# Ledger of designs, part 28: designed miniproteins, single chains, continued (4)

Each design is a single chain, and the fold is of that chain. pLDDT is the mean over its residues in the fold that is shown.

## One batch from the design tools (miniprotein)

Design m12945
Fold by ESMFold2-Fast:
Structure m12945 (fold): chain A 87 residues (1-87)
Amino acid sequence: SLLDEIEKVLKELIEKAKELAPDMPEEVWKRIEEAAKRFLEAVRAKDFEAAERHAAEMATLLLQYPEMEPLVVEAMRRLGELLRKME
């Protein structure tokens, strides 16, 4: 399903981000994980405006680390494509 693909993209993003920045502070990870959780909850509720807001929050947190840029850009592109298919 599209939801399964969205969850897969999000899981891959978080997993690769942890590999790129293993020393990222726990407080930052908690904020990223909370944004990711709210994003999935919004997608399940078909609240696509809230989903885009939480995705942007997650991206902003990750983009504080320059090494994350290619990973975040690709993940946001894939998530945006999947969200458009659900509308």
Scores: mean pLDDT 85

Design m12946
Fold by ESMFold2-Fast:
Structure m12946 (fold): chain A 55 residues (1-55)
Amino acid sequence: MEEKLKEFEKQVNLLKEQLEKAIRDYQAAGDEERAQRLKENFEKTVKLGKEKVLS
């Protein structure tokens, strides 16, 4: 169980770095709504994936 969760978290961290760069780009362009939406979608995906791994 712990191994599967650690693998999930590693994949999440890789995606997080890429998404954080995209969020910064949107914020720099003044598109804070898209930056916020991207952040919220990522958080929802992480929560759902983590629940699925733990269930």
Scores: mean pLDDT 77

Design m12947
Fold by ESMFold2-Fast:
Structure m12947 (fold): chain A 91 residues (1-91)
Amino acid sequence: SDKEEAEKLLEEAEKLLEEAKETGDEELALKAAELAMKAAALAMKAGDVELAERALEIAREAAEIAPENLETQILEGLAAIYYGLAKLLSK
């Protein structure tokens, strides 16, 4: 299901984010943000607001590791949009 796929992507994103925090590797941060954004989209589709929020938190932390990386900042923005849509659609 979309929810199960989102949860799996978040597990992978969390592992990459922890490694990025340890190493300062912006490429790992970008990868974590990519997976988090995909998870946010799937969480929105599944109507899981909590899961979409967790995805946004990962994307935000990844963006903090790579503050000058435009791609990572855009992925945080997209995750925020999906979280917003999840909240709107769950009413």
Scores: mean pLDDT 89

Design m12948
Fold by ESMFold2-Fast:
Structure m12948 (fold): chain A 58 residues (1-58)
Amino acid sequence: KEVEELAKKEGVEIEMRIEGGAPSPEELLAITKAIIDAAKIENLKKISVTLTRRPAPP
């Protein structure tokens, strides 16, 4: 019974990692919408999103 209460308090953690070229505006909008939708989860503890752009060529 205590274990079930502990699991309920643990919450949900979401981590997204996006690598590659510069994201298009459409890709950014889709990612943003997904984050907003995830933020509506009642038991959400943490959302982490990392976008890595390729460095500009020399």
Scores: mean pLDDT 62

Design m12949
Fold by ESMFold2-Fast:
Structure m12949 (fold): chain A 84 residues (1-84)
Amino acid sequence: EEVKKIIEEALNAPITPENLLKYFQKLLDLGVDPKTAAKIVGAIAAFKRANPDIKEFTLELVKKNREELLKLVSQEAVDELMKY
């Protein structure tokens, strides 16, 4: 539940190195392993870059666009996001 909140905060934050590192660290603090945290943050950044016209992101919107996300990132990264 806390991981889902961090994912949705990251989805609505500007894509900057500082923000990506901030959300990576927040995921680590919640017990997410570094490899998984990197995949989650990378998938969020890729999805946002592919959808610049979207003003508000939700995890449900990402889940509905799973096929498009699979074109941008690995299956493993998509699977990690779909857990929440």
Scores: mean pLDDT 79

Design m12950
Fold by ESMFold2-Fast:
Structure m12950 (fold): chain A 63 residues (1-63)
Amino acid sequence: GKEVVLRIISRDTGLSLEKVRELLRMIEEGASREEIIERLKGFGLSEEDAEGVLRGLETALTL
């Protein structure tokens, strides 16, 4: 389910589960892909890792 995907993202990135849930909420509220990528880069992720996280969050929204 959705929570399993969020926990995997948290584990793989080192971001807290709370931060991962906040990013998912931002997407649900209409944040652009570019806004999510910039915020993830602000947390210290590379652009490639940020794009991977965004794909995972988009997958979570389909569950």
Scores: mean pLDDT 83

Design m12951
Fold by ESMFold2-Fast:
Structure m12951 (fold): chain A 62 residues (1-62)
Amino acid sequence: MEEAREIAETGARAGGLQAIAAAKALGKEKATISGESPDTKATAVAVGDEVEAEVEYKGVKV
């Protein structure tokens, strides 16, 4: 579904930004934000100014 991919991409972008903000606010070199539900799996890791974000919504990954 097109909607599932759009949701996953939006979540990945938001999660990445949140991870960077969390790392800066806490004075940490690395911050990880993750969550999982039956329909959604999300992980975002920020190290300094670099971010890796992966979101899967109903089987659609970005």
Scores: mean pLDDT 65

Design m12952
Fold by ESMFold2-Fast:
Structure m12952 (fold): chain A 72 residues (1-72)
Amino acid sequence: DTRERILAAARRLDREKGAANTTTADIAREAGVSVGTLYRHFPSKRELAVAVTAEELRRIGEEIDEELERRR
């Protein structure tokens, strides 16, 4: 739950203003958690970036599966 909120906040801010202009503090604030809580789940920016990419791919796969099962 908390991990999912952090990933969603990171994706949203990255899309809105780009990764270069998105800080760990911005992500924590958007997710509604402390910076300490964020670092407990993702000890480095690299780990956060990898997790964001993996979660995006997982979400896309689920959306495709749902659409295919419903229509195609």
Scores: mean pLDDT 75

Design m12953
Fold by ESMFold2-Fast:
Structure m12953 (fold): chain A 82 residues (1-82)
Amino acid sequence: DSREKLVERARKLGLSEEGLEILLQPSGIDAYIEYVMEKKGLSEEEREEVRADPEKRRQAVQEFLEELEEVLDAMVEAEEKK
């Protein structure tokens, strides 16, 4: 079961349960932003500031994509070592 292996590897790399759901499901840009804000522990007021600021939204998307690429690279490396 590839999903179970993906969950275990991503969890080891520090992804939250919410991050795991985003990784396993097709996600839009808003889901990436919500994940980053949740991981940072932002309050609802702070999250509304991020949602309203195009530059902060762009930064959140960039942070998620960088983390996703790191997770994917580590999963590929782990699979090659088996």
Scores: mean pLDDT 65

Design m12954
Fold by ESMFold2-Fast:
Structure m12954 (fold): chain A 90 residues (1-90)
Amino acid sequence: SDLSISALEGLRDELRERIKKTKNEELKKLLNEAVEVIDEGIRNREPFEETLERVQKILEKALELAKELKDEMTAEELTLLLDTINKLKE
């Protein structure tokens, strides 16, 4: 639906903003993978829940890495994005 595409585009835009502020190459790679999954999901008309699940798994890995790096700002922002994904899955 148009609303599902709009939600994915919003999530993608927030991730792109985080990428610009991210200095760590491994974190940046994971965030770019999440953006690519969203673009693939939109392009291939993947079921909304399946795209969200794939993005969620990547962002959970990114959150673990941010915590290991003691990047508290990125960890907090990723936690908020994961909360948004959980609300969209309801």
Scores: mean pLDDT 86

Design m12955
Fold by ESMFold2-Fast:
Structure m12955 (fold): chain A 95 residues (1-95)
Amino acid sequence: KKEEAEKAIELVEKNPKHREAWDLAMKLGPEVAALLHLIQAILEGNLDEAEDGVRYLEEKFGLDPETAARLRELIRTDPQAAIEEVKKLMLEKAE
C-alpha cells in the first residue's frame, strides 16, 4: 500500500496529469486520491484548486484545522514544503 502511494507521487511529480498515478491513488481510497490531487494542484501552481483541495480534506476526511491552516500558508509561501507535508499525510493514510 505505501509502495503504491510512493509510486503515485513519483508519477505525478514527473507529469501532474499522469493517468496511472490517479488510478493507483483511487485504489488506495478517496482520501489518498484527494491528497494526490492536492499535490497535483500545488505542482501546477493552481492556488484556487489547492485551496479547494485543503477545504475538501477538512470537510470530508477530518483534516485538523491547525494542519489545514499550515498547509494553506505553505502553499502560498513555500509550495515545495507544502508538497512534502502532503506526501507525508498521503503515505500515513496509505498504510
Scores: mean pLDDT 80

Design m12956
Fold by ESMFold2-Fast:
Structure m12956 (fold): chain A 79 residues (1-79)
Amino acid sequence: EIEEIAEKAKEAVKELLLKKGVSEELAEFAANGLKAAILTLKRPLSEKEKEILIKLLEDKGIPKEVAREAIELANKIVE
């Protein structure tokens, strides 16, 4: 069920970001954004979609490498 997959991805992403030192507010924002993307697409992110989201998270203050880890983690959960 896509709802369960999206929730699992949200929790995993939030935990990863918090462990990497991202603030609670920013981690929640990023995790909710990825959940929304999963619910909308109902498929794994394309490379172009990943790069767009990585840049969006970087612009919000998440280091690029951490943003990439979070997005790749979410994508693996959807696969």
Scores: mean pLDDT 84

Design m12957
Fold by ESMFold2-Fast:
Structure m12957 (fold): chain A 80 residues (1-80)
Amino acid sequence: KKAEEYQKKFIELARKVGELLPEYRPVAEKFIEAVKNIDTLKNLTEAKAYGDALASAAERYDPELGKEIKEYMDKLIKEK
């Protein structure tokens, strides 16, 4: 239920990072794939790892975007 809303938000944020930092598009794509299959513990772990990498990269150029990614990751993990 709420996880679907967070998944849509993560896809949006990952796309923004890929547009801001084209070299991170492959990481953003892997993050989106993991988020779509978040029901598995493996994919939750991978989503967290890729999300952390995207947030760290985004924070360097857009601190607000990096913080937003971190906040939504924490919310998704808490709800799942």
Scores: mean pLDDT 73

Design m12958
Fold by ESMFold2-Fast:
Structure m12958 (fold): chain A 86 residues (1-86)
Amino acid sequence: MKEKEQELSLRAIGNGMAGDAEGVKRLADELAKISGPEYALRLAETAVRLGIGTAELGREFGDISQEEADKIIADLEKTLAELRAA
């Protein structure tokens, strides 16, 4: 199970950095089933934090617009808030 935990954890972080809030939520839900809700929440927090940083850098380097960065950040923060409320 540790191998699957590591795999899902890395996928969740990758989805966060890609700005995929739905992917972060889905993988956090799967991770909660095998590693528990506390671990899944902590990982989702890490994925969201890294995703926000990635969106900010993409905006500064001109890879995405300010509006696209704001949307990614808002979607990631909303997903984290929903996971914390559960």
Scores: mean pLDDT 84

Design m12959
Fold by ESMFold2-Fast:
Structure m12959 (fold): chain A 74 residues (1-74)
Amino acid sequence: MRLSEVLPGLGPLLRAARLGDRSPALAELQRFLKEQGLLPASFPVDGVFDAAFERHLRRLSGSLEALADAIDGR
C-alpha cells in the first residue's frame, strides 16, 4: 500500500484528532511513519492517538495542522 492511496483521509483526521482517538487511518499513518524511520521500530501500529504519538507528530511538523497540510500535499 502507498501513502498516496490514504492521504485524503489522513489530513482531515489529523486536524480533528484528539487523545484517545482510534481509527484504521491512524494505524496506516503509524505504519508509514515507521517505514520512513520517523517513529521507533517498536512503536505499536494500533491506530491509537496517544500522547507519545502526538509528541512525535508535533515534533515532525511543529503542529498537527501543518502535518495534515503536508500529508494533503498542500
Scores: mean pLDDT 68

Design m12960
Fold by ESMFold2-Fast:
Parts: sequence; structure tokens; C-alpha cells
Structure m12960 (fold): chain A 95 residues (1-95)
Amino acid sequence: SAKDKLEEILKKVEELKEKLLAGELSPQTAALGVAYAMQEAAKILEEEGYLELAKRLRELTVRAVEAANNKASKEEVLELIDEAIKELKEAIEKL
């Protein structure tokens, strides 16, 4: 189901946070991982007709790509990950 797919994406984003905190990922790699996850989640929401939720995740995709390109700090990428987790949880609750 769409909900199950979003829950899997949420788990992957939470794993990115854990790996970034442990120093196993660079901030750039973590930001790109968030961008990919948000893009996949937005596609699922668009296919289910949740266009406004999809738009918010696409905006997070752009911000995550910009964070990677601009060499954002670990702290900045962690804030972005926390926003992504919040938006994914809100999307899951609406399904």
C-alpha cells in the first residue's frame, strides 16, 4: 500500500539520521539521501491524489539538493532530516 511504502521511506530517513549522528555518513551524502527519499515519497503521494502533501515534499527535495551543493553543516542537515521526518509522519497519518 501507499502507507506501507511511506513507512519504509520514513525508516530509511531515520536510518540516515542515525548514520549521520554516528559519523558514518557525510552531511552531503545524508542530504542527497533525504532528497531521494522525499522525491520518492512525493511521487507516491501524487499517484494517490495528495497533491498539497506531495508539493511540500518536493520543496524539501529542492532544499536537500541545495544543502548538498552548498556543503551545509551537519547541524543544518540534521534540521532538514527532522523536518523530513515530521512531513513524512503527517503524510502517513493522512493515508
Scores: mean pLDDT 90

Design m12961
Fold by ESMFold2-Fast:
Structure m12961 (fold): chain A 87 residues (1-87)
Amino acid sequence: MKEKILRAAEIIVRIEKTKEITEEEAEELRKISEELNDLKATGRIRLVALLLLRGESEEKILEVLEMEEEELVKLGEEIAKELEEAE
């Protein structure tokens, strides 16, 4: 579970830097999103993963969540950091 949340955060941070979502990354986020549903994972990361799974652009994700691009990057980085510190 934690490794998959970390992977989702890594993908989100990469998308932020490149401004591109690949089919491979979208498919990976879809699989993570399905597992997050089963494990009662909540919060912004699940919403971001679900929006990316739908093929929504980063701009649309930021709009729906009413957050700035910098906030999305920070969210991904904070989740990745917390997961590394928890190990």
Scores: mean pLDDT 59

Design m12962
Fold by ESMFold2-Fast:
Structure m12962 (fold): chain A 116 residues (1-116)
Amino acid sequence: SLAEAEREINAIVEETAPLWQAARSAEELRAVQERVLARLEELRAKAEGGVRALLDFLTAVARLLGAIAIGAPREEVLALLAELERAARAAFSDPEVLADVAAFVERARALIAARE
């Protein structure tokens, strides 16, 4: 159910947010990302419909943020940004939410450009 997915997502955030803040290397950030992605994959395996679409979106967010944090190649990050935009359109119909996602993607592209 959506309520069960929300509880599990909140548990992942509460568990991993301190680990993200404590991470001091790309390797530590990658370990936190792998932990988040493993937990999200377990939830996705049991989810259908709108809940699955929401979890696909959150997985895309986690993959993108992890890739940016560890300095992944430009081509990988651009592919993840495209996946995030696709996942957002599947998960949300609210134009305001989609505008927020588009603004995030443009900020992420600027960060990638600044890296090189």
Scores: mean pLDDT 79

Design m12963
Fold by ESMFold2-Fast:
Structure m12963 (fold): chain A 81 residues (1-81)
Amino acid sequence: MELAREAARAGAKGTGDGAREAVVLAGEAAEKYGAEAAAKAAREVGREGEGGESQAALGMGEGIEERGAEGAREGGRDAAG
């Protein structure tokens, strides 16, 4: 279950007093380095998926996420304006 995986990741970051601050710091780090990390991950997956099918599946996933992000940016601008 995805919930169990999330709990395991939280445990790996340390449970208790440090867990809350670790989540906040991880969020800030993800914003600063998220774009480069995402680009690196996509590049590595692209190398392994030389087959057209695996690359097509990756492209579809990224296309959906990119469209969602672009829609959120435009909606945010309209709401702010």
Scores: mean pLDDT 49

Design m12964
Fold by ESMFold2-Fast:
Order: structure tokens, then sequence, then C-alpha cells
Structure m12964 (fold): chain A 59 residues (1-59)
């Protein structure tokens, strides 16, 4: 397993969630946006960024 990738992705996800909350989204909405589209695709920096874009479009 790629432990380093998992840790890096988790860090990026936390940063993305923080930025979304700062932009005015609730913590739950930010979590849903970041993780909602990443099931079975793996949590990657690209998928996290797509989640951010989708959340901002929904807000």
Amino acid sequence: MTVELSEEVAKDALEAIRKLVEAGLSEGAALAAVYGGQENGGLTPENINEGIVLARKSA
C-alpha cells in the first residue's frame, strides 16, 4: 500500500475542507464535497480539487 500517498492525500483533503469552510460552506458541506465524488476512485489531489470546484458551484 502507498502509505505516503494516503497521508499526503489526507493532508490535502484537510486543507481543502478548511478553505471551503473559510469560503462560507459548513464543515459538513465541505466534507461531503471533498469526499462525495471520490468513493472507489481513490482520494487523490485531483479528485480533491474537483470536489472543491463542485462545492463552490453548489454554494
Scores: mean pLDDT 58

Design m12965
Fold by ESMFold2-Fast:
Structure m12965 (fold): chain A 62 residues (1-62)
Amino acid sequence: LYNLGLIYEAQGEVDLAVKAYERAIQLDPSYGAAWNRLLALIGEHPGNPAVQAARQELEKIL
């Protein structure tokens, strides 16, 4: 999932990258690399709907 997120990010597919990192974190909340990338995408694309949706789901884990 994390590697898939990196591939989507490299292709400019921000929505798919966000979903991949979100899934990686849901399976392992201690996966720091996935957290770092997702937080970066939230900061870079705050108005993106997929970013907003992922942030709301992660609020339940945080």
Scores: mean pLDDT 75

Design m12966
Fold by ESMFold2-Fast:
Structure m12966 (fold): chain A 61 residues (1-61)
Amino acid sequence: DEAYIQELERMKANAIAYLKSNGLEDLIPEVEKLVEEAKKNNISLDELERRLLRLIVTGLS
């Protein structure tokens, strides 16, 4: 699904940009892992967003 892949790549790019702006570059590999898991297991965009937010919140703590 082209629309799914495009939105998933957008979410990945936004998450990585946020991590870089907040000095959390060490979490970029975890973002990559979540995105690859989403592609492999056809995880919904809403679920991927929840997982990315959880990762970022944990990193900021």
Scores: mean pLDDT 82

Design m12967
Fold by ESMFold2-Fast:
Structure m12967 (fold): chain A 97 residues (1-97)
Amino acid sequence: SEKEELIKKLEEILEEMKELLEELKELLKKTEDEEIKEFIEKVIKKAEEMIEKIEEILKNSEKMSIEELKKALLEAEIDLGIIQLQLGVAKLVIKKL
Protein backbone atom coordinates (compact mmCIF):
# COMPACT_ATOMS: atom_id res chain seq x y z
CA SER A 1 0.00 0.00 0.00
CA GLU A 2 2.63 2.59 1.07
CA LYS A 3 4.98 1.37 -1.68
CA GLU A 4 2.18 1.56 -4.30
CA GLU A 5 1.38 5.16 -3.17
CA LEU A 6 5.05 6.21 -3.52
CA ILE A 7 5.25 4.62 -7.01
CA LYS A 8 2.07 6.48 -8.09
CA LYS A 9 3.54 9.80 -6.88
CA LEU A 10 6.75 9.12 -8.85
CA GLU A 11 4.64 8.33 -11.97
CA GLU A 12 2.76 11.66 -11.49
CA ILE A 13 6.07 13.59 -11.21
CA LEU A 14 7.33 11.82 -14.37
CA GLU A 15 4.23 12.97 -16.32
CA GLU A 16 4.59 16.56 -15.00
CA MET A 17 8.30 16.55 -15.96
CA LYS A 18 7.42 15.34 -19.50
CA GLU A 19 4.84 18.17 -19.85
CA LEU A 20 7.47 20.73 -18.72
CA LEU A 21 9.94 19.28 -21.26
CA GLU A 22 7.35 19.80 -24.05
CA GLU A 23 6.80 23.44 -22.89
CA LEU A 24 10.58 24.03 -22.85
CA LYS A 25 10.94 22.63 -26.41
CA GLU A 26 8.09 24.86 -27.67
CA LEU A 27 9.62 27.89 -25.91
CA LEU A 28 13.00 27.12 -27.53
CA LYS A 29 11.38 27.12 -31.04
CA LYS A 30 9.83 30.59 -30.38
CA THR A 31 13.00 32.15 -28.88
CA GLU A 32 15.26 34.40 -31.03
CA ASP A 33 17.80 35.42 -28.32
CA GLU A 34 20.91 33.17 -28.42
CA GLU A 35 21.71 33.51 -24.66
CA ILE A 36 18.13 32.54 -23.72
CA LYS A 37 18.28 29.63 -26.25
CA GLU A 38 21.47 28.33 -24.55
CA PHE A 39 19.79 28.60 -21.12
CA ILE A 40 16.66 26.72 -22.33
CA GLU A 41 18.82 24.02 -24.02
CA LYS A 42 20.64 23.43 -20.69
CA VAL A 43 17.29 23.16 -18.85
CA ILE A 44 16.00 20.71 -21.52
CA LYS A 45 19.11 18.52 -21.10
CA LYS A 46 18.66 18.55 -17.30
CA ALA A 47 14.94 17.67 -17.61
CA GLU A 48 15.75 14.79 -20.01
CA GLU A 49 18.37 13.41 -17.55
CA MET A 50 15.85 13.66 -14.67
CA ILE A 51 13.17 11.87 -16.73
CA GLU A 52 15.62 9.02 -17.49
CA LYS A 53 16.50 8.79 -13.77
CA ILE A 54 12.82 8.57 -12.71
CA GLU A 55 12.08 5.98 -15.46
CA GLU A 56 15.00 3.83 -14.20
CA ILE A 57 13.70 4.14 -10.59
CA LEU A 58 10.19 3.08 -11.71
CA LYS A 59 11.66 0.13 -13.68
CA ASN A 60 13.44 -1.07 -10.49
CA SER A 61 10.71 0.04 -8.01
CA GLU A 62 9.64 -3.54 -7.06
CA LYS A 63 13.23 -4.24 -5.87
CA MET A 64 13.50 -0.96 -3.92
CA SER A 65 12.77 -0.48 -0.21
CA ILE A 66 10.19 2.05 1.05
CA GLU A 67 13.08 4.23 2.35
CA GLU A 68 14.82 4.18 -1.08
CA LEU A 69 11.51 5.12 -2.78
CA LYS A 70 10.92 7.97 -0.27
CA LYS A 71 14.41 9.33 -1.01
CA ALA A 72 13.82 8.97 -4.78
CA LEU A 73 10.45 10.79 -4.47
CA LEU A 74 12.01 13.67 -2.46
CA GLU A 75 14.82 14.05 -5.04
CA ALA A 76 12.27 13.92 -7.91
CA GLU A 77 10.07 16.60 -6.20
CA ILE A 78 13.12 18.89 -5.76
CA ASP A 79 14.17 18.30 -9.39
CA LEU A 80 10.61 19.06 -10.64
CA GLY A 81 10.59 22.32 -8.61
CA ILE A 82 13.95 23.40 -10.06
CA ILE A 83 12.78 22.80 -13.66
CA GLN A 84 9.49 24.67 -12.97
CA LEU A 85 11.45 27.66 -11.59
CA GLN A 86 13.90 27.66 -14.53
CA LEU A 87 11.01 27.56 -17.06
CA GLY A 88 9.37 30.47 -15.18
CA VAL A 89 12.62 32.48 -15.31
CA ALA A 90 12.96 31.84 -19.08
CA LYS A 91 9.34 32.97 -19.71
CA LEU A 92 9.82 36.11 -17.56
CA VAL A 93 13.09 37.13 -19.29
CA ILE A 94 11.61 36.60 -22.80
CA LYS A 95 8.60 38.82 -21.89
CA LYS A 96 10.97 41.67 -20.80
CA LEU A 97 12.93 41.59 -24.11
Scores: mean pLDDT 89

Design m12968
Fold by ESMFold2-Fast:
Structure m12968 (fold): chain A 85 residues (1-85)
Amino acid sequence: TPTPYELQLSAELQRLIDRAYEEGKHDLLSKLIQAQQYILDAIETGDKSKLEKAFEILEEIKKEYPEYSESLDRIERLAEQTMAS
């Protein structure tokens, strides 16, 4: 059964993906989808190394798109909380 953290994480990730798509930021969209795949794989397998790879991608996004930093920080916190539960 998904935790409240996992449900919120899923919603926040989808919101950012939708926003990137609507804004025509194709490189950002590609990176967000790749990070999402690593996050979901980490949750499914419990493999923290995949979460670390996702966070590396999110860090690169923050450097290129600083306006996304607060949303990406929230994603990282929710991913860590999901893995801890």
Scores: mean pLDDT 85

Design m12969
Fold by ESMFold2-Fast:
Structure m12969 (fold): chain A 89 residues (1-89)
Amino acid sequence: MKELEEKAEEVLEEASEVENRAERVAKEGTPEEMREAAREAEEQSRRAEEVGREMIKAGGDPSVVSAVYVASAGLTASAMILRRRVEEL
């Protein structure tokens, strides 16, 4: 349980870093940087969702599960926005 909570904390920290990069790239990045940031966000979203599923299976803290799923949804949205911006270029 504690080990899984630690994994959730790591995933949330990484998600924050990926979101910060996606925000920066969305404002001033090249199309290539936007595509790469979208891929990073998509990958981190999948990892967060996997951790969320493992936590549900283990009967983990609902607040932590919620935070992980919110992070996953945010990353998915950021990736979609970046993909859309590349299509406009």
Scores: mean pLDDT 85

Design m12970
Fold by ESMFold2-Fast:
Structure m12970 (fold): chain A 93 residues (1-93)
Amino acid sequence: SAAKAEEERKKNALLTAKGIAFAMELAARQGTEPFTEEELAQLEKMLEEAKTISEEAAEYMERALELAPEAGRELTEEGQKEAEAYLAELLKE
């Protein structure tokens, strides 16, 4: 049904936005090498897309963008391990 497809799209958008927000928080603590202007522009496009799907997902994406100037795009080895652990927990089904 169309309603189930829309609900799943909103759920997936929220899950993705939460993952990105966590990744940015981790990158601010454990990241090196600043994001490029092109990478930041991609995050802004993702926020605009999230706004059309889910207000809650958009809120997480706004948080990610707010953190992006302090975040490093290359995670340390410890940061990579923390990211993998979070992703495993988030995808637990």
Scores: mean pLDDT 76

Design m12971
Fold by ESMFold2-Fast:
Structure m12971 (fold): chain A 95 residues (1-95)
Amino acid sequence: TSFTEAQLKEAFSFFDKDGDGYISAGELTDALRSLGFSDTETEEFVRTVLSLADKDGDGRINFEEFSDVMTGKVPLTEEQAAELEEIIKKMMQHS
C-alpha cells in the first residue's frame, strides 16, 4: 500500500502516544494486537520492524525510519523477508 506523507504522519502520531517523536516496541506491540495479530505474530513482526527501522539499536523508531519501512525503502535480508512473508500469508488467511 502506498502511503501519502500525511497518512504516514497520522499513523506515526497514532503509535507515538507520548509525542516524543519515537515509537517504542510496546506501542508497536499494542497497535499490532489491535489489528488482530496473535501474540507470536506480534512478537515476530515487532522484531522484524525494529531490525529494519531501529538503526540506533535503542528499541525505538523515529519518523524517518518508520516512513522508510512503510514505503518499502529499507533493504530486507532473506531472514527478514521470510518473516514478513509468513506474517502476510497468515494475514491473508484471517479473512
Scores: mean pLDDT 66

Design m12972
Fold by ESMFold2-Fast:
Structure m12972 (fold): chain A 61 residues (1-61)
Amino acid sequence: HMTKEEIKELLKKIPGVTDEIANVLANIFAERPASELNLDALARIPGITKEQAEKILELLG
């Protein structure tokens, strides 16, 4: 369980993840654990590619 700030910093390490995308994801993960999200759910978020979704799960799962 990470804070929004920790999640945001971790996500910004992924190439191509903008501050806006990192902020949206940090809000989602702060309310729900990564185990409740999967590749398909993350890829449905506007502005997130399948490649980025995969990297997000690697870092947070």
Scores: mean pLDDT 73

Design m12973
Fold by ESMFold2-Fast:
Structure m12973 (fold): chain A 128 residues (1-128)
Amino acid sequence: DAARHQQLVAELLALRDAQYQAGLEELRRRLREAGYSQETIDELIQALENGDEEKIQEFLELLRERGDDESYGLVKALAQQVKNRAAFEELARNMSPEELRLYIDFLTDRNMTPQQLQARLEEIRKRA
């Protein structure tokens, strides 16, 4: 069912976007608490949204120099999510409804390990 497939793709992409937005809010909070200016925070967020790899690397070096390992990890994760967005959207559109449901279940933290996800994906692909 094309309508069901489109609904599952939309749900998976919306969930990824919600996780990204939550990560941005956490990053903004941490940088404010660390004493960064609003201008500096806005510049970093804009660099992340635009995929400005050079600006992102400048901020990563700054965070590393200051020993802010948690913000460093968040910036790296968020940059990777932006970089992989188009490729993930293409992959999601080509997933079966069963694969889409497994990814949604995995991301909604239904006690599934990455190893269990991979095993179930392989089983679905063998049946296709």
Scores: mean pLDDT 80

Design m12974
Fold by ESMFold2-Fast:
Order: sequence, then structure tokens, then C-alpha cells
Structure m12974 (fold): chain A 75 residues (1-75)
Amino acid sequence: SRRLLTALDAAIEVAETGDKEQVKRALDYLASLAREEGREELANKLTEMKQKLDSGEITVEEALEFLRKLKAELE
């Protein structure tokens, strides 16, 4: 999906700034797009990553690594 890849590129750029609140918003948007495309497993994983970032279970750097790995899998 070009729409999902474009949104993922934007999310990676946001994560590179280190702004946790913006990364959480980007993960929400990606999860919504994944659900619209019938990718329920991916949407759930993105929602889980946002929850872990919000709770402090993962760092912004770990979220960035996840997003980069996801992009490699979708390309």
C-alpha cells in the first residue's frame, strides 16, 4: 500500500525528532490506516506499540526501530 508506506515514512521522520507525543499520534494514524486496509494484526501491533510507548515500557528509539523494520517488510 503506497498510502501506508507514505504514512510510515512520515512516522519515521517524526520518531527521528524524539517527540514521544507526536510518535504516539503517528502510531494511531498508522493503526487506523491498517484497519481500513483489513490488516487487523498490523493495526493491533501498532496500537500495542503506542500503549507501550505511553506507559514507558518502550522508548522512542525502540519505536523508531520497529517502524524501520516494518517499512523493510512492506517494501
Scores: mean pLDDT 86

Design m12975
Fold by ESMFold2-Fast:
Formats: structure tokens, C-alpha cells, sequence
Structure m12975 (fold): chain A 85 residues (1-85)
């Protein structure tokens, strides 16, 4: 399976879970990545999508909480920077 396509699908699943306010769903998707690089790339894609949609700070905060729950420090730092904008 093409890496870029797999990451894009997972990023869309995360956005859908955030829109449904499903924190556990977001957490499970983050835990399903094969490696940390793909996870970071997918979260960057999610942040980009949320910015384009003009999503409220609450959506970014939920994404941050899910990332912190799974212990992904680099992903959490990326989301924190997005919240500062």
C-alpha cells in the first residue's frame, strides 16, 4: 500500500473522530500507526486540514489531549505550536 495514501486515510479518520468528539477514537487511530514518522506526518496533515476548515481551538485541544494520552511528545509539541497561532 502506498505510504502517502495510508497516511492520508488515517488523517481523515482522525478529523472525522474529532468532529464527532470521539477522543478515544482519535487515541486508537494514533496508536494504530506503524511508526512514529508516519504518526507525525499524519498529525501534520490533520493540523493542516483543521486550519483550512477554520476549526475552533477546542478541536486542536482534543487532538492534543489524545496525543498526550498515548505519550507522543513530538506530536503533542506540534499541536501546541498550532494552538499558539
Amino acid sequence: MKRKRRISIKAREIVDALMERDLEGVQKILESFENEEEKLEAVKRVVDILKRLGAPKEDFQMLLEAAERVGYKEVAELIKKALEE
Scores: mean pLDDT 79

Design m12976
Fold by ESMFold2-Fast:
Structure m12976 (fold): chain A 82 residues (1-82)
Amino acid sequence: SEKEEIEEEMKKVVAQAQEVAQQILSLGKISPEMQQLLSQIQSILDETVKKFKEGKLTMEELEEAKKRVEELIAKLKELIEK
């Protein structure tokens, strides 16, 4: 069903964001800029999960949230020196 598809995609976005957050925390050095980006990601995920629990999350809204999270993750990765 559409609801099951939305749930599965939402879980993937949450898992990806959590993996990136763990990688950053493991570096032992978190800049204020990194903290702000992590906070923004968490806010988007919290809003998305809340809408899903309320039965109001659409695929379009999830795709927009995913895009925003991926853009913030890209910025976080740019801050990590290789």
Scores: mean pLDDT 82

Design m12977
Fold by ESMFold2-Fast:
Structure m12977 (fold): chain A 95 residues (1-95)
Amino acid sequence: KEIEELLKKFKEYLLKALGFSEKTVEEVMELVKRVLSLSPEEEYEKVIGQILNILKEKMTPDSKLEDLKKLSKEDLLSIPGVNEELADIILEALK
């Protein structure tokens, strides 16, 4: 499936380009799958891209997914490309 290739490339980018630990990448992939389950299929590529922007702006290689749970809706909306609907879905998925 096309989405499986996107998720594979996304995971490789998190590991190799952003330098996240295997554990953090597994947690992020679980978050992505939860967010996608709450999103229309036609928005999947856009959603993955916006999640990547959040990770690039708010996380370092030493960060844990728990650091994202400390972010407010306003913090998420400050990130380029993140809209209000996506911010709400991400906060729900982080519970």
Scores: mean pLDDT 78

Design m12978
Fold by ESMFold2-Fast:
Structure m12978 (fold): chain A 72 residues (1-72)
Amino acid sequence: MEEEREKERLELAREIGEKLRLIGDAIQRILDGADPEEVVEELIEAGIITEEQGKKALEIIKEIEERRKKEE
């Protein structure tokens, strides 16, 4: 019984690690000039983040972009 629980914990840790890796890759793509709305939507559709988390991330990104555009 304990061996099955340890295997499930390792598989869960692997899944969490995979999700974190995908989020990190998505952040890197946005920093490299990818469309934040497309990247966030892909993460929501893949079930990696919630719609609420995605909406908040887009608001922050939009605020940063507007601040940059004002300097032009």
Scores: mean pLDDT 72

Design m12979
Fold by ESMFold2-Fast:
Structure m12979 (fold): chain A 84 residues (1-84)
Amino acid sequence: GLEEELERKRAETLEDEKAVLEERLATLDTDAEKKSFLQDLLAQVRAARARLDAATVEETPLTRAMRRALDEFIAYLEEKIASL
């Protein structure tokens, strides 16, 4: 169904975003630079999450999938920051 297709696309997009992030982190020389980059990205993703909530009048499978994707990416970034 549509929800299953959106969930699959969400998982694929999240995996691609994580790969791009790891590649970018590999170009940074210090833990301080990595932490600053991750903190800036985390702030941007949190802002996007807040904008989605503010703009969402009706909950749909699409808005639910988008919220889950952002929440999972936030959790991933928080874990990465904590590991530095």
Scores: mean pLDDT 79

